# Designed miniproteins, single chains, part 64

Each design is a single chain, and the fold is of that chain. pLDDT is the mean over its residues in the fold that is shown.

## One batch from the design tools (miniprotein)

Design m2344
Fold by ESMFold2-Fast:
Structure m2344 (fold): chain A 73 residues (1-73)
Amino acid sequence: SSKEKEEERRKKFEEEVEEGVREVEAAVYVSIAKEALENNKDKSIVEESLEKLEKLGDKESIEEVKKLEEEYK
């Protein structure tokens, strides 16, 4: 029983680390997309950022970028 709890703790720790890394990566891509939109850079930069966010599975950040696209359209 204690062995099962140790394996669960290890899994949870790994998931928390992966989640933290994804959050930092998502923030970077949102910032890149925002800068591109604010400075009228090529739409491909925003599209690439969205592709990266989709790979991360961060739907909240994707929606934030899409909202920014609508505001700058």
Scores: mean pLDDT 79

Design m2345
Fold by ESMFold2-Fast:
Structure m2345 (fold): chain A 57 residues (1-57)
Amino acid sequence: SEETRERILRAAEELMSQGNPTTAQIAEKAGVSRRTLYSHFPSKHALLLEASKRAAE
């Protein structure tokens, strides 16, 4: 769902401010499984790119 996608993006944004997060750390903070994370983003790179674009807004 879009709600799940937003939670993943926010978790990535918050963790990126602290350093270079793993996909496991992002999934845990967002409250989702890694499988669910990968259903929304094909790679860690795609997720971090999208999160950084939103943080710049």
Scores: mean pLDDT 80

Design m2346
Fold by ESMFold2-Fast:
Structure m2346 (fold): chain A 93 residues (1-93)
Amino acid sequence: MENLKKAIELEKKGQEAESKGDFKTAGDYYLQAGIYYEKSGDKEKASEMYLNAARAYAKAGDFVNALKAVDKAIEADPSLLEEGIEFVEEIRK
């Protein structure tokens, strides 16, 4: 489906931005990839992308967007609640 193709494209762009140290841009691409994976029905991939966005935003010092991305990951996959809490504790230290 179109949404799945867009999600894969955005995930690759996120990986490319991250490899260049452009963590804010990587976070934005991973967040968008997650949204398109959700639209394609792939909640597992969506939650993975939201966690990648959270980590990228945290590396960029953008903690507001990092926390929003963690919330989206848990919403897409509630089993990630414990991992999300651990991530929040880790970025505070």
Scores: mean pLDDT 85

Design m2347
Fold by ESMFold2-Fast:
Structure m2347 (fold): chain A 60 residues (1-60)
Amino acid sequence: PTTLTVEFESKEKAEKAAAIVRERYPDVEAKVEGNKVTLTSSGSVEHAIGAALAAIGEGL
């Protein structure tokens, strides 16, 4: 499994980013921890990076 943590400005932005990841990358688990989103993929670096970029682009 691949795990990547992305930190946002606020909890509200983290929640919004997690929602976008869940919609666009249903195979990636998005967990919100305060202003951080932890993304877990089945070992696909490509999917993890794509999910992180989607979260950053919409959450920032």
Scores: mean pLDDT 73

Design m2348
Fold by ESMFold2-Fast:
Structure m2348 (fold): chain A 60 residues (1-60)
Amino acid sequence: LEELYEQVRELGKEIGEHSKKTGERNEALEKKAAELAEKLAKIDPEKAIEASKEFGEEAG
């Protein structure tokens, strides 16, 4: 659980930094973050909501 939460949070941060720096979206990172967020939501919905706030609505 903790490892999965950290992975989602890290991907969210990478997506945000990439978008802000280049002005482009990284579809592969967004897809990966969404998959991890979905797995996290099945285990701990509250942590999944927190992760979604970190990388935004599109990554959830």
Scores: mean pLDDT 66

Design m2349
Fold by ESMFold2-Fast:
Structure m2349 (fold): chain A 57 residues (1-57)
Amino acid sequence: GTTRPAPVAGVVSADPEKQAKIDELRKTAEELQRAGVDPATRLAILQEKAKELGLKG
């Protein structure tokens, strides 16, 4: 298992630019988790953020 506070998806860093965007998503995820946002809403927000950051594709 993974220790909380923030579990990782097991992805390996490839490029510094992508790494910075992933780091930003991690911070957003942590803030949403700390704020007690429900999982469905949290997932939707993270998906939109990932699209804006260009992480999908």
Scores: mean pLDDT 73

Design m2350
Fold by ESMFold2-Fast:
Structure m2350 (fold): chain A 83 residues (1-83)
Amino acid sequence: SEKEKLAIKALFAANSALVALDLGDYETAIRDLKYASELAKKAGFEKSAKLFEQARQAVENGDVETAKKLAEEAIKELIKEME
């Protein structure tokens, strides 16, 4: 379904963002978290979308540890919403 395709794309974007955070590539992390949030929102996963947006804001504020935790929580919520 379209919803499942959007959710899978959001998972790829979110995992890309986590890798970028580990590498110190915050520009890529911000872009990919924003994209994950937009895809999750289009799929109707509002809670996941909000968590990805909060993770993006944490990166912009220099709080990488909070950003990682929020992004991981967003991924868990997205997987739960897909099931």
Scores: mean pLDDT 89

Design m2351
Fold by ESMFold2-Fast:
Structure m2351 (fold): chain A 69 residues (1-69)
Amino acid sequence: SLEDALALAERWIKLGDEYESKGDYENAARYYRLAAEILRSHRDRLTPEQVALADEYEKRAEELEKKAK
């Protein structure tokens, strides 16, 4: 369901934040990407703000992946 997807995305964002704070950019990027992906799978049912959030975390994951290399 959408509600379950939103809850899971929130959990993955928190995990990504924890890894990023530790300098573990690879795992941070992975969790941000997972959150963005599950949100995008429900794009038609998201608010514009939630769509923007998904896009933001996808871009954040891309930048962190560059730092991991």
Scores: mean pLDDT 84

Design m2352
Fold by ESMFold2-Fast:
Structure m2352 (fold): chain A 66 residues (1-66)
Amino acid sequence: MSDEEKIEEIADFLVKELGLERETAERIARAIVAGNSGEAAWLLVEAGLSEEQMKKLAEYLKSIGI
């Protein structure tokens, strides 16, 4: 799977399952795929995700091998 395909898959999850706006979801997905954990964490906090939403994201990323 290409990095662009991973970004779209993660962004789709963030929009569909966590209710984020597409632009915000794509920014977060890019940071995750790039391995920029600090930027990804900051963007997730800025997006206002709940602890339950963060857990769902972590479980999803683990399921796809990230």
Scores: mean pLDDT 81

Design m2353
Fold by ESMFold2-Fast:
Structure m2353 (fold): chain A 67 residues (1-67)
Amino acid sequence: VEEDFEKERESYIKGAEGAYQKALEAADNGDVDTATRYAVASAILYAMAGELDKAREVLKEVDEKIK
């Protein structure tokens, strides 16, 4: 059960990392709506993985980049 949970957690982290990268790419392209959507998705996935500090970091970094 712990092993299945670890795989699920890793899946959330990988998904969060992918969404975070897409958010940064969208921000670089000036697509504020897409950047915000991916940033929120990344933060939710990090939060589901128990990585609340990472979730906050993603939101701050993307918000700073789109301003």
Scores: mean pLDDT 81

Design m2355
Fold by ESMFold2-Fast:
Structure m2355 (fold): chain A 70 residues (1-70)
Amino acid sequence: SEKEKEFEELLKKAHEAAQAGKYEEAIRYYEEAIKVLDKITDISEEKKKELKEGIEKQIERLREEKKKLE
C-alpha cells in the first residue's frame, strides 16, 4: 500500500539520520512514521501497537543520546 511504503521510507530516513548522528532529524522522521502508521488499515491493532512501541523506544534512546551531547 502507499501508506506502508511511506512508513517504510520514513523508517529508512530515520535510521540513516541516526547513523549520521543527526538525532533531532531522526526523531522527527520516527514521529512522522508513527503518524503514517496510524493511517494504515490493513494490519492488526496488536501489530500497530508493537511497531509503535518499537519506534517510541528508538525515539527515547535518541533523546538520551542527544542529552549526553548537551
Scores: mean pLDDT 84

Design m2356
Fold by ESMFold2-Fast:
Structure m2356 (fold): chain A 58 residues (1-58)
Amino acid sequence: SQVRALRAQATRYYSLSGSYYALSLRDPKNAKKYLELSKQYLAQGQALIAQAEALRAA
C-alpha cells in the first residue's frame, strides 16, 4: 500500500538522520554541518509519517 511505502521511506530518512547525528558526535569540526543534515532528514521522515497517517485516516 502507499502507506507502507511512505513508512519504508520514512525509515530510510530516520536511518540517515541517526547516521549524521552519530557523525556530529564523532567529528566536532564538522558537527554543525552534520547536525543540520540530521535535523533535515528527521523532518523529512516525520513529514512522510504524517502523510501516511493522513492517508490512513482518509
Scores: mean pLDDT 87

Design m2357
Fold by ESMFold2-Fast:
Structure m2357 (fold): chain A 98 residues (1-98)
Amino acid sequence: KKEEYRKKAEEYLKKGIEYLQNGDFDKAIEWFKKAIEYAEKAGDPRLLALAYTALGVAYFKKGNKEEADKYFRKALEIAKDDPQLLIEVERLARELLK
């Protein structure tokens, strides 16, 4: 049950990244929000932090700095006590901001 939700969160995160890389920020946002929903259902803080990071990047690229800051803060709050997750969050943000 939880593993099924985790797989959907991973699939939706990947689909959002594909739209983000193609410049379709609105569709990227939709898929990242779905990734967040399923990461929450899965109880997977790693996927949740990564999905919030990707959502923040999508809003930043769209020019919505307030929403971007909000979601980056959510990702960092989840990762604050997990050094490996913090590295993954920072790496994903740097990769997607290219």
Scores: mean pLDDT 90

Design m2358
Fold by ESMFold2-Fast:
Parts: structure tokens; sequence; C-alpha cells
Structure m2358 (fold): chain A 66 residues (1-66)
């Protein structure tokens, strides 16, 4: 539906902005979100995605503010 397309487009725009601000790829932001939803710790997320713990923390904070 058009409503789902608008929600998706809005979320994709937020993810792109988070990726740009954190200095990571859009795919990295999606991976961090997925692992966080699985209950992974910031250290486990950082290890699996291949970023610093600080980068993982910044991305998670920005996602929570969205």
Amino acid sequence: SKALELVRAHYEAIVREIAKEAGVSVETVYRIRRLARQGKSQREIAREVGVSVETARRVLRMLEES
C-alpha cells in the first residue's frame, strides 16, 4: 500500500542520514539494527559487523532517537 511505501521511504531516509553521520554504509546500519533486535550486546554487534564499539553505540543511539 502507499502508506507502507511512505513509511519505508521515510525509514530509508533516516537510515541514510545515520549512515552518513556515523561514517558507515547503509548496510552496516541495517545489520546493527537487526542484531540489536536479536538482543545482542554493543560489543557483539561491533564484532559481528566489523565496526568499533563506539560506532555501534552511536548508530544505536541515533536509531533509538528515530
Scores: mean pLDDT 80

Design m2359
Fold by ESMFold2-Fast:
Structure m2359 (fold): chain A 57 residues (1-57)
Amino acid sequence: ALAELERLAAEDPSLRRALEGAREAAQILTDAGHDVAAERLLRKEAEEARRLHEARR
């Protein structure tokens, strides 16, 4: 999920803000012991980024 977000942000710089926000939110969740919630957040953000990237093709 995170790697997919990083790849998409590298291809589309407009997604860099979304990547940064997702990384921060996931880190906060992980630090609080909510690993499953952190992974779900990253997957959701990756799906959204993929849809935005596909819409621009």
Scores: mean pLDDT 76

Design m2360
Fold by ESMFold2-Fast:
Structure m2360 (fold): chain A 70 residues (1-70)
Amino acid sequence: VERLREEAERALEEARREGLPAEVLRRAAERLRGLAEKLREAAERGELPERALEDARVLEEAAERFEELA
């Protein structure tokens, strides 16, 4: 979880420095949300451990921040 959160923070900082277009940031947010949804569904079905729900939450938070940056 910490590693995933750290990677998300790093990606956000790089996006800010590069001044990426809103379109690119929005697409990144969509991809992150899609991954979070898949992780959440798999965890709810018992296919993944409860830790996957926390990973999904981190990805959703990252997606929200990418949209805010856009």
Scores: mean pLDDT 76

Design m2361
Fold by ESMFold2-Fast:
Structure m2361 (fold): chain A 75 residues (1-75)
Amino acid sequence: MEEKKKEVEEAKNTAKETAKTVLENYPDDKEKLEEMIKQIEELIKYLKEKYGDLPVGQEAIKELEKLLEELKKKL
């Protein structure tokens, strides 16, 4: 159980940190922002398939979906 929670939280935190770095270089690296959006969409799909029935997974998915919408607003 602890390993699954750690995996979900590390994936979420890594995605948020990477997105922050990409946004700091926007608008010069617009292609990097588009790639980051795709990576977050793939991560959300993965988490839904593996952890969608767990509260930790559901909360991480909600946070990543909010991040995804904010990134899409920057395009």
Scores: mean pLDDT 76

Design m2362
Fold by ESMFold2-Fast:
Structure m2362 (fold): chain A 60 residues (1-60)
Amino acid sequence: MGKVAEALKDIPLLNSNTISLKKGDVVTVLKDLGGGFVTAKSLKTGKTGIVDSDYLKFLK
């Protein structure tokens, strides 16, 4: 399984390749893209997209 992380703040939808998250939303991190960005899947919505890893708290 991928790493589990929690959103540290509300993250707006920036473009079609990103996901929107609310503070406290839990995601599965699927891939490290480098440059501080990851591909993540929201456990709440099931959507997958790019998110800044600085806005995530890794739980495992």
Scores: mean pLDDT 78

Design m2363
Fold by ESMFold2-Fast:
Structure m2363 (fold): chain A 75 residues (1-75)
Amino acid sequence: MELEKLQEEAAKTTDFDKALDLAAKIMRYLGVDPEIVEEAREVARLIRDGKLTGESVQRIINRRKEREAARAAAA
């Protein structure tokens, strides 16, 4: 029920930022890791702005590795 309402609202919006927020809520509802959801939002914004390059993708991958290394060090 809640997921269906979020999907309907997302389909009707022409606001890119609102669509990203609704997509993020849907992904979290489906049990996707919040960190992956935030990475997906960053990629979507880069695509919108025409800034998605090999370098920007590598920067996201490096940030993920740093986050995982920090988590391992804290464990």
Scores: mean pLDDT 71

Design m2364
Fold by ESMFold2-Fast:
Structure m2364 (fold): chain A 94 residues (1-94)
Amino acid sequence: VEELIEKLKDKDEKVRAVAALELGEIGDKRAIEPLKEALKDKSLLTRKAAVQALIKIGGEEAIKALEEAAKDPSLDEEVREEILRYLESLRNAK
């Protein structure tokens, strides 16, 4: 997990994106804060991977991170739409 968190800061955007997705597959809560930072990454590929990872980890803390990200006006519209679609699916499942 620590090695993957370090890879989130790699120079190569593809390495950062893969690290984010792998952290999502592992589902370790320690990745939530690093993935929140990855939502602000300069690469759209990495930001999309971070959203997918947070969705995969799930739980209250990850959902809160996604809700906070969706309120950021600088977030890409397509990334925001993905977050809002996920949050809406959770609301409809109640």
Scores: mean pLDDT 77

Design m2365
Fold by ESMFold2-Fast:
Structure m2365 (fold): chain A 76 residues (1-76)
Amino acid sequence: SMSDQIRAFADETVELARRDPRAAARLAVQHMEIPEFLTEEQKEKIREMVERALTGGPDEAARAQAEARKIVEEQK
């Protein structure tokens, strides 16, 4: 099922993050679905922020989350 596939992907990503956090971040960014109403520049910026959040630690993750929310909210 789709739920089983999502769980398997999540488990594999977590295991990869333990061994290679940067590779896990790149994989997550490539498979991230971003709303189509955003511009290509905004989509790329969000992908870059997600990669930074996954590799930069909790403070960077919080900043990236806030920036991503602002971009999405401004397009509503």
Scores: mean pLDDT 63

Design m2366
Fold by ESMFold2-Fast:
Structure m2366 (fold): chain A 80 residues (1-80)
Amino acid sequence: SAEELLKEAEKLLKEGKYKEAAEKALEALKEALKEAETKEQILKAIGSILRVIGLMLDGKYKEAAEVGIEGAREVLEMLK
């Protein structure tokens, strides 16, 4: 689930595994996007995905993980 992937991303970030944390946060966002039903939820998920990808392309893996985790958390709150 998106919540399980988010928890894994948070654990990896805490362990200093920034690239793996960013990759797991991206997977959490992709799973949250599959569960999204409203335009607002979809746009929030897509916007967060694009920002994470941009940061990863710049080699900013810690920032990518932090942004991805926060984005996934926000989308999951919108799904409640």
Scores: mean pLDDT 86

Design m2367
Fold by ESMFold2-Fast:
Structure m2367 (fold): chain A 56 residues (1-56)
Amino acid sequence: GMMERLEKAEELEREAVRAYLEGRYDEAAQLAFEIGKLLGDEEKGERNREQILALK
C-alpha cells in the first residue's frame, strides 16, 4: 500500500544520500530515479537524476 511505498522510498533515499556522500554519483542518480518511479512521480525522479549527474 501507500505506507509500504513511503517506507521503501525512505530506505532508498537513505541509500541515495550515502552513495552521494561517498562520491558514487551514478548509483545515487539511479536511486533518485527509482524513488521517483516508486512514488509515482517519474518526471521528478528523472530531474533529480539529471541534477546529481551534472555534479560529476
Scores: mean pLDDT 83

Design m2368
Fold by ESMFold2-Fast:
Structure m2368 (fold): chain A 58 residues (1-58)
Amino acid sequence: SVENAVKLALYLRMLGYITQEEAEKIVELAKEGKIDEAARLLSKYTGISVEEAKKLLT
């Protein structure tokens, strides 16, 4: 969900795992319904699997 994407992106940004620009891009993709693309970027930035990233965003 968009709510889960926003919460996760803000949390990761606060912890310093991703930049503000990276957090904004993930949220924007989630708002556009591009969950698979958002999950791929989250995986790239954090090192978690795309499958786990997708679960966190849904």
Scores: mean pLDDT 84

Design m2369
Fold by ESMFold2-Fast:
Structure m2369 (fold): chain A 73 residues (1-73)
Amino acid sequence: SKEEKIRKVEEEYKKRVEELNKKTLERIKEILDDESLSDEEKTKEIIREFVEFMHELGRVFEERAKEIRKILA
């Protein structure tokens, strides 16, 4: 059914978002633990990671929407 196909897409993209969250948090922790970086440099790197996270999250949501649209077509 279309409903079953949508549920599988939702489950796959939920896992993809969880993996993205995990990866981003690990990178932020690495930045925070980097004693070679100043507090200002850490702030800039963390902001960069959040911007990249938001762009990647947007791509994931767009791909999810595209897959659901294909099922509904």
Scores: mean pLDDT 87

Design m2370
Fold by ESMFold2-Fast:
Structure m2370 (fold): chain A 84 residues (1-84)
Amino acid sequence: SAEEALKKALEYLDKAIQAVERGDFDAARDYGLEAMRALAQALSENPKAREAVELVARFIDAIDRGEDALPYLREAKKAVEEAL
């Protein structure tokens, strides 16, 4: 279900936040990709997931550029919670 996919995305976003906070950007990126996969599944049934998809994409881009990625993860988490 879209709800189960959103909850799975939330778990991966929490893991990505923890990885960023400990400086493990490779793990953070991998968790971001898993969150994106879950959000893509939710998006087909719940259009509210779109904002979270866009924010996770910005997070991955920020990691790849060596920019501050944490704000995008926090906003993505908020968007997922609002879509539930």
Scores: mean pLDDT 88

Design m2371
Fold by ESMFold2-Fast:
Structure m2371 (fold): chain A 83 residues (1-83)
Amino acid sequence: MSSLEEQRRKLSKEIKEELLKLGVSEPLAQAVGNIVLNHPDLNIQKQLLEALKNKDLPSLEKYLRKMGVSQPLIDAVIEQLKK
């Protein structure tokens, strides 16, 4: 039933919700979610969500960088996730 586009939107939403659940601020979670939504690679999005659920911060940083998230935005997200 879900197209690849629908699955990408669902993963982007889940990533944003997971970031919010882990204490990342709404503006940062929204910025990351928008970048993730615009990235064409569904597998990187799945790996990012898995790293978030496992709180694997080094893998999170790698995947966010690969998706084109700026280093200051990555640093802000990682810092909030450590708490």
Scores: mean pLDDT 79

Design m2372
Fold by ESMFold2-Fast:
Structure m2372 (fold): chain A 98 residues (1-98)
Amino acid sequence: SAAEEAKKKKEEAEKKLKELEEELKELAKSINPESEEDRRAAYLATAEKLREAAKITDDPNVREALLLLAEAYELKARGAPQAEVDALVAEALAVAEA
């Protein structure tokens, strides 16, 4: 049935989101904290993974939160003020709780 197909698609999307979470954890472990170039590359890679996660979620609040987090990491990569990054993270958390 269409309902069973939709449920299976949601379960596959949730599994992919968990796989992306594990990839982000492994990426975090690989960062050399003393290398500015490695940190910048890792922030950009994290933002890209968050944007990919946003494409596969069907929850609009989760999607908006993931996109705001991606923007926050892109700002970190550009050396934006921490206050600007923190504001986007706070907005993402508020949206995710809605």
Scores: mean pLDDT 77

Design m2373
Fold by ESMFold2-Fast:
Structure m2373 (fold): chain A 63 residues (1-63)
Amino acid sequence: EAHNNLGVALASLGRHAEAADEYREAIRLKPDFAEAHNNLGVALASLGRLKEAGAEFAEARRL
């Protein structure tokens, strides 16, 4: 998925906020995309948004 792949590239550059936006777009297009939920959780954790990160990890595990 293009948005998920772009998010991964942005995260590898330390651009976690932009990566999170791309993962959110991937989830908007495919809500059951477990990898995008997991990746969003990692990006949110990198930004210190631990509560939101935990929710995304839980969603990825549910899927």
Scores: mean pLDDT 86

Design m2374
Fold by ESMFold2-Fast:
Structure m2374 (fold): chain A 55 residues (1-55)
Amino acid sequence: SVEDEIDDEIALQNRKLADELAGDESLSPEEKKAKFFEQQKELEKQADEKLAEAK
């Protein structure tokens, strides 16, 4: 289903970002959280677009 596809993509993107941020010693914990939050906003927009197209 479209919902399953969205969940899989969010999980993949979250894992990729988390791995990249975990390896970046130059970023503070607050900066890492801010970047993760921004990515969540982007993924929400992409999810909304996919749901709209599936109608």
Scores: mean pLDDT 78

Design m2375
Fold by ESMFold2-Fast:
Structure m2375 (fold): chain A 57 residues (1-57)
Amino acid sequence: MVDIDKINKELSSLLESVRLSLKPEEADKLISEIVDLIYKGVSIEELKKFLEEKLKK
């Protein structure tokens, strides 16, 4: 499933950036929010923008 592979790769990179940029407690909270958003049907593109706004540097 090529689309899922691409999504997983991008999501993995975003989660890694979160873990590197934030303390474990903050990273865990943000990851939980990301999982919740995915579960609610938010697109990966919108999720990327959300994370870029939070982790802008």
Scores: mean pLDDT 71

Design m2376
Fold by ESMFold2-Fast:
Structure m2376 (fold): chain A 104 residues (1-104)
Amino acid sequence: SLELEIDRGVIEVAFATARVLAKKNPEAAREFLIDMLAKLTGISREEVEELINMSDEEFDKKAKELGLPEEVRKALRYLRQGKIDEAIEHLEKAFLKQLEEKYK
């Protein structure tokens, strides 16, 4: 549908912009990803930052307890490693999957 194509385009443009931002200002890109993770998952920005800063063992346990989708867990793991470009890739996939499920 036209609405699906428009929403997909908005997501693609947002994440293309984030990739440019990651090259020029990685800290601003990180903040953008935290905001988008909070919006996608419904957890607070503060809780997303806690997930990024906790130990690997605590992160794996908490991510499973929260029932986070695989692509969201991958994005968070890459953010924890400072791998902004990989985090963008997996978060974009999570948003696109949620969009496609909305229009089924």
Scores: mean pLDDT 84

Design m2377
Fold by ESMFold2-Fast:
Structure m2377 (fold): chain A 59 residues (1-59)
Amino acid sequence: TKEAHDLILKGIALILRGIGYELDGELTGNQELIERGKELQEQGKKLLQQADALEAQAQ
């Protein structure tokens, strides 16, 4: 569905942003950036899970 597609794109965008924050935090020794990066990745994964659930309901 279009809604599932939109959630996938948002989920991927959050995961990529989170990876960037985590890498920057590890490189600079900034624990707050590492934690924020992990949180964004978790939020992105939840959006991907929601997209999967929507597609499963269509079957």
Scores: mean pLDDT 85

Design m2378
Fold by ESMFold2-Fast:
Parts: sequence; structure tokens; C-alpha cells
Structure m2378 (fold): chain A 83 residues (1-83)
Amino acid sequence: MEYALEAIKALEAGDYEKALEYAEKALKEAEEGSVERGMALGARSGALYGLGKLEEAREYHAKAMEIFEANREEAEELGRELE
């Protein structure tokens, strides 16, 4: 969870390179299909978007949305906490 949250904080700060670093760490630690993995994929997408890599950003965004849809109830709760 920590690395995914750090990646999101880095995105909010506009530090896209750091956001990618934390997102990669979160992806390595997060279990497949987990909301944490979805958050990490979303943060990676956001960082890539900020760096102008739109095609790659779209790919990771789609993967994140798939995980969030599968875990909708948990994702909704975390989304409210991260507002």
C-alpha cells in the first residue's frame, strides 16, 4: 500500500519520474488482481501521461480500470479516502 500511495503523492506534486519509481515498486509488491495493484497501474498511467507517453498511459489506465471494476466496493472506499 505505501508505495502506491507514495506514487499518487508524487503525481500530485508533479514529480512524474518519482511517481514511476514508486509505482514500479508497488507493482512488484502488490498481488495480482489486488486494489493496490490497480492503484499502482493507475499511478504509472498518470506518470506516463504527464511525461507525454499517451499510448503507454492508456494501456496502463485500462489495466487499472479492469482491476478496479473487479474490486468495485474496495476501490470506491479507497477512492473516497484519496480525494
Scores: mean pLDDT 77

Design m2379
Fold by ESMFold2-Fast:
Structure m2379 (fold): chain A 61 residues (1-61)
Amino acid sequence: SEEEKIRKEAEEIAEELRKLGLPSLADYFLKEIEELIKQGKLEEARKAVEEMRKMVESLKA
């Protein structure tokens, strides 16, 4: 499902955040995504995942 896809991508990004020494941000991010999914805001959840992915890529540069 779309929800499962979003959760999988969010967990992958959260793992990268933990590797960068940002576990609190990873936990906050996962909680935010789960709240958006529970509210049926799948488009907002996707955008939040995309924005955090860009942030992680920037931090690795």
Scores: mean pLDDT 85

Design m2380
Fold by ESMFold2-Fast:
Structure m2380 (fold): chain A 79 residues (1-79)
Amino acid sequence: MERARELEAEALRAIAEGDLERGVELAREAARIAKEENPEEVSEEDVEQAVERFRQLAEKILAAGEEGRARARAAAEEL
């Protein structure tokens, strides 16, 4: 749980830095860890959906420019 949250925070920090690919990769690692810890609650489909949702969110954050990146940094600090 804690490690998955740490990776989610790192993914948001990567997006705040403008690195979409690194952010998506870290988000996928976080989702995989969540599945390993809770295989009954998190399916392979859930992992792929979470990664796709993160990519869509990350693209919107980057499209919003500095305002979006500032919000991503704040979200990472909250995790």
Scores: mean pLDDT 78

Design m2381
Fold by ESMFold2-Fast:
Structure m2381 (fold): chain A 72 residues (1-72)
Amino acid sequence: MVTLTPAQLYGIAQLLAPAPAPITREKVRNALPSLTTDEEIDAAIAQVDTDGDGVLSPEEYAAIKAQYEAAL
């Protein structure tokens, strides 16, 4: 499973913002061009979309931002 850094997750969340925002493979790929396979993109979406509803909620965004700030 591809594990993203807090900085990479926050980068995806920032591109999807403002929350609430639909999570699409195209937007995730645009946020992290280093993700080249559908498996890597799906793993990134799963790490951002913790409830699996296909939408980045304000709560998910806040959690990702908190993880990024904690990793600084």
Scores: mean pLDDT 74

